# Ledger of designs, part 16: designed miniproteins, single chains, continued (5)

Each design is a single chain, and the fold is of that chain. pLDDT is the mean over its residues in the fold that is shown.

## One batch from the design tools (miniprotein)

Design m16532
Fold by ESMFold2-Fast:
Structure m16532 (fold): chain A 96 residues (1-96)
Amino acid sequence: MDEISSLLQEGNEKIEGILTDAGNKKGEEVLKKVKEVVEEYRRRLEDAARSADVMGVVERANEETVKKVEEVDPELAKEVRKATQELLNRLQELMS
């Protein structure tokens, strides 16, 4: 699943970039919280790559990640939701 693993890594890097940039702008407390969210998302995507149900695992990872970001910043959660949906759409096209 080299193409799937590559796409999941690209998606994680995009989310990490969005969250880290926002954390750097909003201060140390937010940065700490978003780093935890990034670590959890990465682990969930690694689990997805090894799962028979890649789409289902990614969908759950996306929902949990967006929910946690919404607790930190609702506007940031909208940006993360768009990025995670883009990843899910690209993954679905690849697996079609």
Scores: mean pLDDT 83

Design m16533
Fold by ESMFold2-Fast:
Formats: C-alpha cells, structure tokens, sequence
Structure m16533 (fold): chain A 87 residues (1-87)
C-alpha cells in the first residue's frame, strides 16, 4: 500500500540520518565489535560509500549494528521491569 511505501521511505531516511551522524570513532568501535579493525580514515570512506548507495550491503550492516545497540538498551530496560515485577 501507499502507507507501507511511505513508512519504508521514512525508515530509510531515519536510518541514513543515524549513519550520517556516526563519528569516525563510533564507526571504528562498531567494526571492532564484529572483530574488524579499521582506521578512522577507512571508516569515513566506508560510511560515504554506504550513504551514496555504492555499497548497499554495508548500509544494511550499519543499520543492523545500530539496531543491535538500541535493542541491547531495550532488553536491559525490560530486564529491570521483570525484576521489579518479581519482587
């Protein structure tokens, strides 16, 4: 539907904004979490490739990595809520 297309375009725009806001150091830290060591200069080149659509796989990887960080915070919040409900 048109609503599903608009929702997908909004999600993609929000994802692009999140990737664009990442510092070179934050990108290095993300890659390091996956066992990949890169320089800040290489991280910036990779970020530009993802944002310009030259590497769609890298774009998807960065979206997944950001979502995993956000999900960890949500899981920790839910764990605290469960611990309170069991008291």
Amino acid sequence: SMAEKLAEEKRRAEARERIASLTPQELVDIFKEYGIEISEEEAERLKQAALEGRDPTLFDFLVDAINRRENKEKIEKKKKEYEKSLA
Scores: mean pLDDT 79

Design m16534
Fold by ESMFold2-Fast:
Structure m16534 (fold): chain A 87 residues (1-87)
Amino acid sequence: MTATIELDGDKAVIEAEGFTPEQAERVAELAKALGADSVKLEIDGNRAVIEATGLDVVQALMLAEHIKALGAEKVEITGNGKVIKTL
C-alpha cells in the first residue's frame, strides 16, 4: 500500500495503490471530517483516486498521517511538484 497526496491551491489529489475499497472510503471520510468542502472518490481495482477541495496544508498532513496509520508503507505529500513530506 502506497499513497501520494498532491496539493495544488485548494485541491488535494490522493492516489492510493493496494487499498481496499473500505480503506479508500475511510480516507474520503477523513478528508471530509478534516474540513474538505467536497470529496470525490473513484475506485478501479486496487487503485483509488480521491479529489478533495478546501483542505489546507496542515489538514492534508493530518490526512497523510491517517493514511500511514491505515497501513500504508509510504505516503508522499507534494505541492507544486515538490516533495513536502514523506511518511
Scores: mean pLDDT 83

Design m16535
Fold by ESMFold2-Fast:
Structure m16535 (fold): chain A 119 residues (1-119)
Amino acid sequence: SAARQAELNERGRAYIAFDESKFDEEQKKLLAEAEAYGKKVADEVLAALKKAGKYSEEDAEFLAKLEGKIAMYRKAAELLKELDPKASKAFEEEAEIIELLKRGIENAIKRSKELKELE
C-alpha cells in the first residue's frame, strides 16, 4: 500500500539531519542549532516512551526519531523566518507531512496490536 511504502521509506530516512548543500554558512549554523534541538527532543521523547512501556523498543526509537525530526524542522522554520522565508515555509510544510505520517504509523501500530489480541 502507499501508506506502507511511505512508512518503509521514512524508516530508512529517520535521521535528524539536513541536506545543507544548498545553504550558505549563516544558514548552516542555524540548521546545526535546529538539528541539535531535534536530537534533544528525540532523546527526551524516547525516555518518556520507554518509561510508558506502550511500544516495542524498535517502535519507540522510530517514533522518537520522527518527533525529533518534526521538532528540528519547526525550529529551522522559526530560525529562518526572517533570513529565508521560502526555506522557513518549506520546513514548516515538511514538519506537517512528518506529523501526518507519524499519526498514521501510531494508528497502524495500534491496529496491529488489536488484531493480535483477536487471534
Scores: mean pLDDT 80

Design m16536
Fold by ESMFold2-Fast:
Structure m16536 (fold): chain A 75 residues (1-75)
Amino acid sequence: MAREYLEKAIEALRRGDYEEAIRYAEKALEETDESDLRLKASALGVRAIALERLGDEERAREDLREALRLDREAR
C-alpha cells in the first residue's frame, strides 16, 4: 500500500538511510492512486530531502517543485 511505503521512507529518512528512503519513496509513488495528490507530494518531498542529503541537488529541486505544485493543486 502506497501509504505504508511512504511511512517506511520517512522512517528510513529519520535513520539517515537516504538510499533506502529514496527506494521506499519511489515505491510509494508507483503505488499511489493518480487522484491522491497529497500522498504523491509527500513521497516527492521525502525523496527530495534524501536526494539533497546525497548531493543530487538537481533531482531534489525538481522533486520539491513538483511536490509543491501537487500540494497546491490538492487544496
Scores: mean pLDDT 84

Design m16537
Fold by ESMFold2-Fast:
Structure m16537 (fold): chain A 62 residues (1-62)
Amino acid sequence: MSDEEIEKIAREYGITDPATIAKLKETFEATKEGFLNLGFPEDLAEKFALMIVEGDAAYLSK
């Protein structure tokens, strides 16, 4: 499910390179794991990780 959201974010920012999309997916998983390790609930960790990925996608689209 998270993969589909990340692919959607990539498309919204014009990112079509599979290697860059794969990096966004890696950033999502690492960031989500980090928030889970801090004691955040799963849904909130996922939301925060998606916000970070959106920021990275916006930066890479410039």
Scores: mean pLDDT 81

Design m16538
Fold by ESMFold2-Fast:
Structure m16538 (fold): chain A 116 residues (1-116)
Amino acid sequence: LEELLKKLREEAIEEVREEAIKKLQELGFSKEQAEKLLDAFIENDLNLSDEEKRKLAEELGVSVEQVNEGLKAVSKLVDEKLAELLIEYILSLGGEAPKSKTVGSAIGRLEEFLES
């Protein structure tokens, strides 16, 4: 399950890359800042320490609060796409879609299917 989740997460990140850059620009980042932020977020599996966030903010000339807003926005896009990919995978196995289109709901449904 964990290896499948890693693979689908990587696929989700690739599929949302352009939308994530656009969303970051809507939050006030330049295209260059958005690309650097997204690359840093991907390199750290969307899990940055407070030190990594401070360093990234300093390098880009933005606040730590802006980095947190960007990370939240990108994480939401990745999670939404990951949920879609998980649901498609479950359906491809002959399983049923979860009632909620969240990552947690999709994982729960997949675990039930795999334990059956």
Scores: mean pLDDT 79

Design m16539
Fold by ESMFold2-Fast:
Structure m16539 (fold): chain A 90 residues (1-90)
Amino acid sequence: SVQRIAAEMQQQIDELEKKAKDALEKDYPGREEEIQKVIDQLQALRDEALKLAAEAKDPVAKKTFTELAQRAQAVIDEIKKAWEEKKKAE
């Protein structure tokens, strides 16, 4: 169902956001690689949501997946900004 797929994608976005925030708060070897992997996974979720929105015939499903893609992009942008600020402070 659209609701199940959307809920699963939302959970994945939220878990990836938490993982990136945890990595940003800690200084450890491989942190930059881990943050990049989170960004890559969020980009894949964004692209999948955009594909589902494009393929959806129901307007509610189109809106739901479009909003999920926008949420994933917003998280990506926030992580990138936070990481650049961390690099300037270190």
Scores: mean pLDDT 86

Design m16540
Fold by ESMFold2-Fast:
Structure m16540 (fold): chain A 79 residues (1-79)
Amino acid sequence: MKGSDLSKLSDEELKELAEKHKKEGEEAYKRGDYLTAAYHYRAAAELYELLPKTEENEKKVKELSGKASEAFNKALAQA
């Protein structure tokens, strides 16, 4: 694919990229890098928002957005 336009990715490619960000967020969270975790969870949520509005995908957006906010709040508590 050419360019960085995420809307040109297939649903499968968007989901794969979102799961990669979710995994990187989980690894960052486990090592106490909450700011990096928040970034990756937010990126994963935004990628799921580009998928069809199924109950599963909307649930994933809420879950990942919640994790991003929680990680961000923990990062602020460490500052």
Scores: mean pLDDT 80

Design m16541
Fold by ESMFold2-Fast:
Structure m16541 (fold): chain A 87 residues (1-87)
Amino acid sequence: SVEELKEQFERALVGAYTYAQLGRRDAARALLERARELAKQFAESASPEEIEELIKTLEKFISQLTDAELRAEVERILKELKELKEK
Protein backbone atom coordinates (compact mmCIF):
# COMPACT_ATOMS: atom_id res chain seq x y z
CA SER A 1 0.00 0.00 0.00
CA VAL A 2 0.96 3.67 -0.34
CA GLU A 3 1.08 3.99 3.48
CA GLU A 4 3.41 0.95 3.79
CA LEU A 5 5.74 2.37 1.08
CA LYS A 6 5.87 5.71 2.95
CA GLU A 7 6.66 3.94 6.26
CA GLN A 8 9.39 1.80 4.63
CA PHE A 9 10.87 4.91 2.98
CA GLU A 10 10.93 6.84 6.29
CA ARG A 11 12.55 3.87 8.08
CA ALA A 12 15.21 3.63 5.35
CA LEU A 13 16.01 7.36 5.73
CA VAL A 14 16.25 7.11 9.55
CA GLY A 15 18.40 3.98 9.17
CA ALA A 16 20.73 5.77 6.71
CA TYR A 17 21.09 8.71 9.14
CA THR A 18 21.81 6.35 12.07
CA TYR A 19 24.44 4.34 10.17
CA ALA A 20 26.09 7.56 8.91
CA GLN A 21 26.33 8.81 12.53
CA LEU A 22 27.98 5.48 13.47
CA GLY A 23 30.53 5.89 10.63
CA ARG A 24 29.05 2.95 8.68
CA ARG A 25 29.07 4.76 5.33
CA ASP A 26 28.50 1.67 3.12
CA ALA A 27 25.38 0.68 5.12
CA ALA A 28 24.15 4.30 4.99
CA ARG A 29 24.61 4.43 1.19
CA ALA A 30 22.76 1.09 0.72
CA LEU A 31 19.80 2.40 2.75
CA LEU A 32 19.78 5.66 0.73
CA GLU A 33 19.60 3.62 -2.51
CA ARG A 34 16.71 1.63 -0.99
CA ALA A 35 14.99 4.88 0.05
CA ARG A 36 15.35 6.24 -3.51
CA GLU A 37 13.69 3.12 -5.01
CA LEU A 38 10.92 3.21 -2.37
CA ALA A 39 10.29 6.91 -3.15
CA LYS A 40 9.86 6.07 -6.87
CA GLN A 41 7.43 3.22 -6.06
CA PHE A 42 5.51 5.53 -3.70
CA ALA A 43 5.25 8.25 -6.37
CA GLU A 44 3.87 5.73 -8.93
CA SER A 45 0.97 4.80 -6.59
CA ALA A 46 0.44 8.02 -4.59
CA SER A 47 -1.80 11.00 -5.31
CA PRO A 48 -0.16 14.41 -5.97
CA GLU A 49 -1.29 15.44 -2.46
CA GLU A 50 0.44 12.43 -0.87
CA ILE A 51 3.64 13.16 -2.85
CA GLU A 52 3.50 16.82 -1.67
CA GLU A 53 3.18 15.62 1.97
CA LEU A 54 6.29 13.42 1.57
CA ILE A 55 8.16 16.36 -0.05
CA LYS A 56 7.38 18.49 3.04
CA THR A 57 8.56 15.67 5.33
CA LEU A 58 11.86 15.42 3.38
CA GLU A 59 12.40 19.22 3.44
CA LYS A 60 12.08 19.13 7.26
CA PHE A 61 14.45 16.12 7.43
CA ILE A 62 17.06 17.89 5.23
CA SER A 63 16.99 20.93 7.58
CA GLN A 64 18.21 18.62 10.42
CA LEU A 65 21.11 17.05 8.45
CA THR A 66 24.71 18.19 9.14
CA ASP A 67 26.42 15.48 6.99
CA ALA A 68 27.04 17.00 3.54
CA GLU A 69 27.07 13.67 1.62
CA LEU A 70 23.85 12.43 3.26
CA ARG A 71 22.22 15.85 2.70
CA ALA A 72 23.15 15.80 -1.02
CA GLU A 73 21.67 12.30 -1.51
CA VAL A 74 18.40 13.21 0.29
CA GLU A 75 18.22 16.41 -1.83
CA ARG A 76 18.53 14.18 -4.96
CA ILE A 77 15.57 12.08 -3.74
CA LEU A 78 13.59 15.29 -3.10
CA LYS A 79 14.32 16.53 -6.65
CA GLU A 80 13.18 13.20 -8.15
CA LEU A 81 9.94 13.29 -6.11
CA LYS A 82 9.21 16.83 -7.36
CA GLU A 83 9.77 15.67 -10.97
CA LEU A 84 7.55 12.56 -10.48
CA LYS A 85 4.77 14.71 -8.93
CA GLU A 86 4.65 16.81 -12.16
CA LYS A 87 3.96 13.69 -14.29
Scores: mean pLDDT 82

Design m16542
Fold by ESMFold2-Fast:
Structure m16542 (fold): chain A 73 residues (1-73)
Amino acid sequence: LSPGERLLDRSQAELDRLVREALRRGADVERLTELVARFHEVVRRYRDGRLSVGETREELNRILKELEELIAE
């Protein structure tokens, strides 16, 4: 796998884990849906060649951090 593909695989696995935890904790479904949509948008922009691996990493990490913060509320 390329560095970008490895990043996407690892980030998707982390997203899946955090989404399951958020749903288990009864987190705000609207906010959760927004964060998941933003994650998929970043992945599409990377796949379309519109984002570098570095830019993709930064944007995905920001979204995953926001999801962790949502779970902590």
Scores: mean pLDDT 87

Design m16543
Fold by ESMFold2-Fast:
Structure m16543 (fold): chain A 65 residues (1-65)
Amino acid sequence: MDALLAQADALEEEGRKLLEKGKELRAQGEASSDHGKYTNLGGNYELLGERKRAEAAALRAKAAA
């Protein structure tokens, strides 16, 4: 049980970092002439971050059951 919670915590932290990186890349795209490229990269990082957080939530639910 504790191993699942530790894994969920690690995934949530990783997800938050990926979401932050994605938003940072989108902000850089807004400031540059290469908007489309940075927007796509930022979107990919945000998607990965959301996936990691969803996986963390699923593990927490499983640990609580």
Scores: mean pLDDT 79

Design m16544
Fold by ESMFold2-Fast:
Structure m16544 (fold): chain A 64 residues (1-64)
Amino acid sequence: GPGMDPLLSEAVRAIVAGAPLEEKRELLEKLAAASPDAVAHLARVAEDLGDEETAALARELLAR
């Protein structure tokens, strides 16, 4: 959908750069509304990076 690719890119950058949890939360919540599959992918990326808080947040959003 329109705007999904820029939002995904921003979420990936935020996770890789170790952005504040509040910024990652906002980006993941917006992404969950647009593409649950993208959030599932980012949960795996966060897990691989050892970012357990972001991985848990992404899984929580997918459970809604």
Scores: mean pLDDT 80

Design m16545
Fold by ESMFold2-Fast:
Structure m16545 (fold): chain A 79 residues (1-79)
Amino acid sequence: DIERFVALWRELEARAIAHFRATYGDKLSPEELQALEAQFRAHSAQLLAQAVAYLRAHPEEAPRLIATVEAQIAEIDAL
């Protein structure tokens, strides 16, 4: 299910950004923080588009990619 993959990817992105803010929010200027977050989101969007294109061509791979994203979310939650 591509929709489930996209939802989990967005959840992973949000958690990664939250962790980044918690780690560097007090160490970077507001301008630097905003610029780096924008860059991360732009890169994430490109990777998501490529992953969605791949899943449309290889729908049998969806369970594996979903499990990979779920594992990455769990890893960030453990930090």
Scores: mean pLDDT 87

Design m16546
Fold by ESMFold2-Fast:
Structure m16546 (fold): chain A 69 residues (1-69)
Amino acid sequence: MSAAELSGQVLLATMDEDDPFEQARIMGQVYREHAEDLASVKADVEALIAQNADNPEKKAVFQTILDTL
C-alpha cells in the first residue's frame, strides 16, 4: 500500500468521528493493519509528540496513536 493510499484509508476511517482520541485509536489500528513500515510510522508519531510537548491535550492524542500501534 502506498503512503497516499494509507493516508486515504486513515481519512475514510476517521472522517465521521468527532472525538480526537477515538480518531487517534482508529488511526493507530489502520496503521497497524496496513502500514508496510510500522517502525517509520512510530518514529513519525514520536516526532509529533515531541513537537507538541508543551500542549498536553495534543500530546495525549498523538500518544494514543503510538499506544495503539
Scores: mean pLDDT 79

Design m16547
Fold by ESMFold2-Fast:
Structure m16547 (fold): chain A 79 residues (1-79)
Amino acid sequence: MSLSEEQKEVLIEAVRSLPVPEEVKEKLIEAIRNEDVATLLVGLVEVARSLEDEAVREKLLAILREKAPRIADVVERSL
């Protein structure tokens, strides 16, 4: 899967806004920049499962559906 630079920047901003530890954000941002889909998928599933606020989770999933629908499908199926 190839992500455009615009898609990468939107996903990076979405990750930066998440209420998760900075170390987790850095790992996800590196995975996005390197197009490491396996690491990105595992990390996004773990983050989505850790989010206690349903509205924050739905906002993340909505961004993924719009900008990376293939990633969104895998994350949603893993929840």
Scores: mean pLDDT 78

Design m16548
Fold by ESMFold2-Fast:
Structure m16548 (fold): chain A 79 residues (1-79)
Amino acid sequence: SALEVIEREVGKEVAERVEELIKRAREAIKKGDRLEAEIEIGMLLLMAGVLKVAGKDKAAEAIRELAKELEEELKKVFP
């Protein structure tokens, strides 16, 4: 899974933070809070960018794919 790739390359603490951001984004989408969903997705993308600069390419790509899935979920609710 994407979270396992993240944990393997950058550790359990980072993987847990990513999982929490995903959960918050999905809860925001479910309750119709578009701004909160965009903030949580933005934080995932920022984290992926930082990890890419740090040479953690696999973790960065895994987080980007998770963020993309959330963006697609958000677009279905807010066209």
Scores: mean pLDDT 88

Design m16549
Fold by ESMFold2-Fast:
Structure m16549 (fold): chain A 78 residues (1-78)
Amino acid sequence: SVFERLQEQALAAADSIPPEEKFAFVLELTRELLREVFPEHAELLLELLLRMALRGEQPSAEVEAELRELEERVLAEL
């Protein structure tokens, strides 16, 4: 399965990935997983996840409004 493939890839590479590259590595694995599971909506779902992460790091009314709009778009597409 795609999940098993990505999990094996992550485990095999985890110890060899520099800390500064770990976020980029996880982001690319997430993008690949979303493309396999939701090919037509992968970019929209990735944007939603990134906005949710941004809310945790830099909460603001603007980020919350954008997140609500993206959630509505995701629900309309699914």
Scores: mean pLDDT 68

Design m16550
Fold by ESMFold2-Fast:
Structure m16550 (fold): chain A 76 residues (1-76)
Amino acid sequence: DKQKQVDDLIQQYVDLVRQASEAARAGDVETAKQLAQKAQQIYQEIQKVIDSIKDPNLKNQMTSKLNATRAAIAAE
């Protein structure tokens, strides 16, 4: 189930970004850096899963969800 894979990866991405932000605020630069790097790896995995979706409607929905998630994070 590609939709479940994307949803699970988006949740992991959001959690890692939040943890990286909290570590940075606490002054734990090394932990923040490691968490941000893991978030970037998960983001790339999300894009690979979305690219593998053959249903154009589902692919567009998952792409929109990822873009909305990134916009929400950037607005914080």
Scores: mean pLDDT 86

Design m16551
Fold by ESMFold2-Fast:
Structure m16551 (fold): chain A 66 residues (1-66)
Amino acid sequence: MIKEKAEQIVKEAAGLNKEDAIAYLASVPGVNRSEAEEITELIKQGKFDEAIKLLSDRLEAAVAAL
């Protein structure tokens, strides 16, 4: 489920310009600005699997901290 959510978020971010994608990703629980920039760069490079993995790891860490 977390991986499916991360895939959905990455697909939505891929349709945005760089600045809007960073702002959108930074609004995701567990993702800070620096991580949002890294994920956006991976998306723009076409490294979708790496972007999804990184986002999934951050979402899982955020859930575990609750």
Scores: mean pLDDT 80

Design m16552
Fold by ESMFold2-Fast:
Structure m16552 (fold): chain A 95 residues (1-95)
Amino acid sequence: SSAAEEQAKKKLLEQLIEEADRWGARLRAAAAEGEDAMRRVLDEAVAWMEKVGLGQEGRDAAAVGLEVARTVGLDEGVRAFRGAMVAAFYRYVNS
C-alpha cells in the first residue's frame, strides 16, 4: 500500500476503535439498569455494525460480551465485547 493508503487505514481503525470504546461505555452504563437494558444496547451496537457491513461480527461480539458478563463478570464482559469489535475492525481494515 502507498503511505497515503496506510495513513487512511490507520485513521479509519482509530475512528472505529473510538466507536467500540463508546459502545463499551454504553453497555457498562446499561448494566446498572439490568440485563434488558444491556440487550437493548447490544442490539443497537449490532445495528450500527450492520450499517458498516459487519453485522455478523456485531452479533458475535454482542453474544460473547453478554455470555462473559453473565458467567465471569461485567468488567470481563465489556472487555470481551469491545475486544471482539476491535478484532473485527482490524480484519475489516486489512481485508
Scores: mean pLDDT 89

Design m16553
Fold by ESMFold2-Fast:
Structure m16553 (fold): chain A 111 residues (1-111)
Amino acid sequence: DEKEKLIEEFKKLPKEERKKVLLKKIKEAADLIVLGFSEENEEESKKKLEEALDILEEVIEMVKVEEDEEEKKEILEKAKELLEYIIKNSTDEKIKERAEELLKKIEELLS
């Protein structure tokens, strides 16, 4: 599984590098969300938002193996804000449903 391999590689990184990887992925997801909502073509918009959701799902899985609770919380809060933005602004029911499922996973990790 590509996700399992990605998580194993992440675990091997020093703490400073882990934070950089997570923040870079959050920024990439945020940029894709902006592009997705700015896109006039509905199919291209959906593709950008699905790519953003894929990245946010990877971030959630990576954060599960992060041992620094404050860094974990910071990243999860940023991912939560992006998912809430998608839920509020998307008209696509499948995109909203996936974002709501990921948001629920974040809320479970924050509690």
Scores: mean pLDDT 84

Design m16554
Fold by ESMFold2-Fast:
Structure m16554 (fold): chain A 90 residues (1-90)
Amino acid sequence: SMEQRDQASAQQFGQAAADALRRLRDQGVELAKQFAEDTARAFSVDPEEAKKIKEAGEKFVQLAETPEADAAIKEFGDTVAAAELARLRK
């Protein structure tokens, strides 16, 4: 039950990050880029997870004006969810 709650909480957090990245992209790619960088910094206590979030954010910036943008946003959200799950398990 605790593992299921942690997984659900992490998935909700990752989805919220993906939704925020999508909204900010619609306002400007630079705002979305800043949000992705700020999100990676929030996980800096775990350098490996922070690096994965940073790399997912950089990939999104490269793809932001392409048909692959939505897949990159999902990958960013999934990466944030994995980092949050790792944080909750400590």
Scores: mean pLDDT 87

Design m16555
Fold by ESMFold2-Fast:
Structure m16555 (fold): chain A 82 residues (1-82)
Amino acid sequence: MEEKIEKAIELVRQRLREAAPEFIKNGVKTLSSEPFVEEAAKELGLSDEEKQAVIERLKKRGQEFVDKARRDAGPAFAEALA
């Protein structure tokens, strides 16, 4: 359902924020959202259809999502770039 999909996207976004400092600091070239989608789907009890909807929306938001997570991880982002 729409509410679960939005909740899952927000959870992935928050987890990506939490993980982004570590990924950036450790020099990870690609920040993958797939593991966080799997975890959010399990946590919220999403059906396969709802999980697919989350993945599809995150793919469309993928670039913005990653860029936002990197910006939200300001200190680690600055450390990795400096």
Scores: mean pLDDT 63

Design m16556
Fold by ESMFold2-Fast:
Structure m16556 (fold): chain A 68 residues (1-68)
Amino acid sequence: SMSERYRKLVTELVGHEILASAPDLEPLEVKRESARRAIEILKELKALDPENAEQYTKQIERLEEIVK
């Protein structure tokens, strides 16, 4: 179901967000890879939950600065 898919995506997002948001995580490539994975999950969440699209877009923009 969409609800189950949503919960799974949110669970996966949490792990990647923790790594992407760590201030001094090295090597930097691990942080960037986690940010890229979080962006992919957020784009899918934005499609599934369009009411909250602005919030997801802001999170994607923040993570894109980490990826470069």
Scores: mean pLDDT 82

Design m16557
Fold by ESMFold2-Fast:
Structure m16557 (fold): chain A 73 residues (1-73)
Amino acid sequence: DSREQFLRAVVRHEEADTEYGIATDLLRKAAEAARKLLADPSSVVDPEELQALETLENSVRSGREAAREIARE
């Protein structure tokens, strides 16, 4: 569930950034991997797209830790 929520969040983030013309290459590649995995978890994903998704996942994990400290939780 948390993984699916993360994949959906990546897709929504890319869609929003694309509307504003600010989507990065990294975010676009990560969103492509996320879309493929959401359609079929067994899908063969391009290694570069998968690496982009992993990079964003690590960044979100680090951001959550920072947000927790700021929120004093």
Scores: mean pLDDT 72

Design m16558
Fold by ESMFold2-Fast:
Structure m16558 (fold): chain A 70 residues (1-70)
Amino acid sequence: SRDDVLSRIHNLVLLSQDYLLQSNNSTDPEKSQELRDKAIELLEEAKRLIEQYLPEMVPDVQQMIDMLRK
């Protein structure tokens, strides 16, 4: 259902934020980068769903992805 897809998008974004928090709190540069890369992967997955169900939100999620890429 649409509600299931919206919940999936929400959970992907929340999980991405959790990985970003862990990345920012890591003192190991390699671990920090690994966690940041995982956050980006989750946002890319969310973007695939957003393109299908909420296309008006694509610029916002793309901006988040771009800000996380160096």
Scores: mean pLDDT 86

Design m16559
Fold by ESMFold2-Fast:
Parts: structure tokens; C-alpha cells; sequence
Structure m16559 (fold): chain A 90 residues (1-90)
């Protein structure tokens, strides 16, 4: 019950984060959303093991997409946008 609710919350959070990457890395963002949806569906069925596997894979794909956004920003010379939770170094 509580474990399933935590998995559903993680899936929803991952979908929101991946959606924020859609304008920058649409293919990887869409894949992360799809995997998070599969995790949510597995959690709704009570398949905790499958839900954890899909959510973990969604987190991996999201991280890969985020890395490409950072690399692309550096290559284009635009710099990194201000990200909430990152301490300003200067």
C-alpha cells in the first residue's frame, strides 16, 4: 500500500521532469515518460518488482537526456540555464 503509493509518486515526478526535457531532447524525454507510464501501470496492478524496474529505467533514460541537454548547451555557447537547487558558484 504505502510502497505502491511511493512508486506512483516517483513515476509522476519522473514524468513531470521528463516533460520539462521534451523541447530539448524529445526522443529521450518521450522514452522516459513511456517507461514511467509502464511503472505506474505495474504499480496499479500491485507488481512492485516490475514497477521498480520500469521506474529505475525511466530514471536512467532521464539522466541520459539531462546529460545531452548539458552537453548541447556547452557546445552552443548558451551556457546553462538557472536550475532550482544548484548553488551559485560565483
Amino acid sequence: DERIQQLLKRAAELKAKAESLLPYVPDLAAEAIKLADKGEEAAKRGDVAAAEKYIREAERVYREGLGKVVASSLLSGNGLPAVPGVKPIK
Scores: mean pLDDT 76

Design m16560
Fold by ESMFold2-Fast:
Structure m16560 (fold): chain A 62 residues (1-62)
Amino acid sequence: MKYKVYYSDGSSEVVTEDDLVDARKVLAIQNLETGEVYFPSNEAVAKGIVTVKELLSESIKV
């Protein structure tokens, strides 16, 4: 599944659920198939570098 990651510096990238991201730099993640947006929790941010799948599991869905 494809996701778009929006970073705190204003950059963005398209990733898969198995890709690594620095949760401390992520503002939001969008599922490109469903349009759902996820916001990282404090617990996710505290882990630092994690997979997109791990970050999504500890994020607030909107």
Scores: mean pLDDT 81

Design m16561
Fold by ESMFold2-Fast:
Structure m16561 (fold): chain A 69 residues (1-69)
Amino acid sequence: VSLGTEDVIALQERLKDFGFLNGQSIDGIFGPKTKEAVIAFQKAFNLVVGREDGILGPVTLQKLADFLN
């Protein structure tokens, strides 16, 4: 599922605040760098038991939603 540009920007800003998006531009594009930041976030918080895949699944979205809302 593709996020809207504003949703991706908000996601990138939060990942940057947590230190997972180091030196990358906030461009509103869910590209490889943003995916890598999501994977790093998932690893740090152990949000996907058994796999970190960089996909914004329900557990990852729920964790991020508390910071975006």
Scores: mean pLDDT 66

Design m16562
Fold by ESMFold2-Fast:
Structure m16562 (fold): chain A 57 residues (1-57)
Amino acid sequence: SAEEEEIAKELAEKYGISFETAKRILKSVDQAFPKASKEERYKEAEQNLEFLKRERE
């Protein structure tokens, strides 16, 4: 959806990852938390990316 694409673009720009990678992460979060709101899904995806960023550094 357009909403999911918008979130994916924001995550890609913020974390320096590809749009495709951001979409994949959002889809995995949506599948794990199907009843979560847009805000909750974004928060979960962001926490996962923050964790990965720390592990890389």
Scores: mean pLDDT 75

Design m16563
Fold by ESMFold2-Fast:
Structure m16563 (fold): chain A 63 residues (1-63)
Amino acid sequence: SIMEKIEELKAKIYEELKAQNLSRQEILDLGAKALSNPDPIEAAATLKAVLEYLRELTRQARG
């Protein structure tokens, strides 16, 4: 299904983001660029990965 493709691609993007040790600002910039992506599956997967990584960073900083 489309949702399964988005989740699989999100997981791959998330791992790449973690490997690059990007700053909060770099992650936000990546999210903004995803909004202009013409592929809705890639855009959705990237936005989900960005949001998940931002939540992870926030949880680690608070806890």
Scores: mean pLDDT 82

Design m16564
Fold by ESMFold2-Fast:
Structure m16564 (fold): chain A 86 residues (1-86)
Amino acid sequence: MEFLGTVVARGPGAVEKAREAARKVLEEVPGVLDARVTQSPTDPDIAAVVILADSEEAAREAVRTAKETLEEGGLEVVREEVTPLR
């Protein structure tokens, strides 16, 4: 069963820092299949990292890694979720 992880962050340079977090997740977390950055259409300071993982454990680790990277970059993480895909 695949899982979707989402981390939404707010702050200056959100898109750039989200891209760094997505890259780090893809490189460092085993079981991550894809990681993408979604930019807010109305606010340049809001971005989301959307992660596809092959297991719940991989999704949770990827969300943790992304959150840590974004917070170390000075962003506020406003939402984090792990959802099973049907």
Scores: mean pLDDT 84

Design m16565
Fold by ESMFold2-Fast:
Structure m16565 (fold): chain A 63 residues (1-63)
Amino acid sequence: MLSEEERELAKELAKERLPEELAEKVTEAIDNNTIVQLLMELPEEERQKVAEIIREATEKAKK
């Protein structure tokens, strides 16, 4: 799903922008390649925040 560069950026952004508990879940899901599963399990508000982080990491990695 994500390249190595996208994974590193997504983990950085998660730690910076998300609450600690959610950032840990996102980091683990990225490392285990289960981010889609995590998104399906999250409440809508948290899911939107995580999806935005993944989108931004993907955009930045394309540079």
Scores: mean pLDDT 78

Design m16566
Fold by ESMFold2-Fast:
Structure m16566 (fold): chain A 77 residues (1-77)
Amino acid sequence: TGTVFDVEVTVNGKKLEPLPLVTLDPEADAEALKEEILSIPGVDDVKILRKRYENPQLSAEGAALNQAVVLALAKEA
């Protein structure tokens, strides 16, 4: 079981559509996730819209995908 955060990210002044980010920790803290996302170059702001509990099928792959998504946000904005 993991945690899904629906987030709204602003990258280089552009507000992106809300997207789901999966964590591998069912006790994951929204503050820790915000800090991680804000550490990515080009990210101006992040808002946690919703926290949900999910069963991630691909734990290691999901973590890598989360990193790739965050990096893509920084590149594509």
Scores: mean pLDDT 65

Design m16567
Fold by ESMFold2-Fast:
Parts: structure tokens; C-alpha cells; sequence
Structure m16567 (fold): chain A 70 residues (1-70)
């Protein structure tokens, strides 16, 4: 579930995002998984400024995880 969501994000990000934006997206998803919502919001704010596409992909990965678990 978490591993599948992260693998999906990594594969999609590798072809669509810079390495730095990929790192931000992955850290955001991991923060959400750890229920560190303060850290997740900091990362989301940075992605909104730098790469709205990275934020969208990260949010899609979280949605995919929720669908797999629920």
C-alpha cells in the first residue's frame, strides 16, 4: 500500500519532474503517511510555489494509497 503508492509516484515523477521536485513530492507523501501534517503543509506550500504539478502528483499518490487501504 504505502510502497505501491510511493513506487507509482517515483515512476511518474522520474519522467515528469525535476529530481528536486521529485524529492519534495516524496517527502510530502511520507509526511502524510506519518501524520506529520505540519511538515506536509510546509512541503505543499513549497510545491505550490515551485511546481504545482509536483503537488498534484503527490496528492494523487496519497489518494491512490487511501483507495488501496480503504
Amino acid sequence: AKEEALAWLKKWAEENLSPEDTRLAIEYVEAVFNKDYERAEELAAEMRRRSPKALRLAEQAVTFYIALEG
Scores: mean pLDDT 82

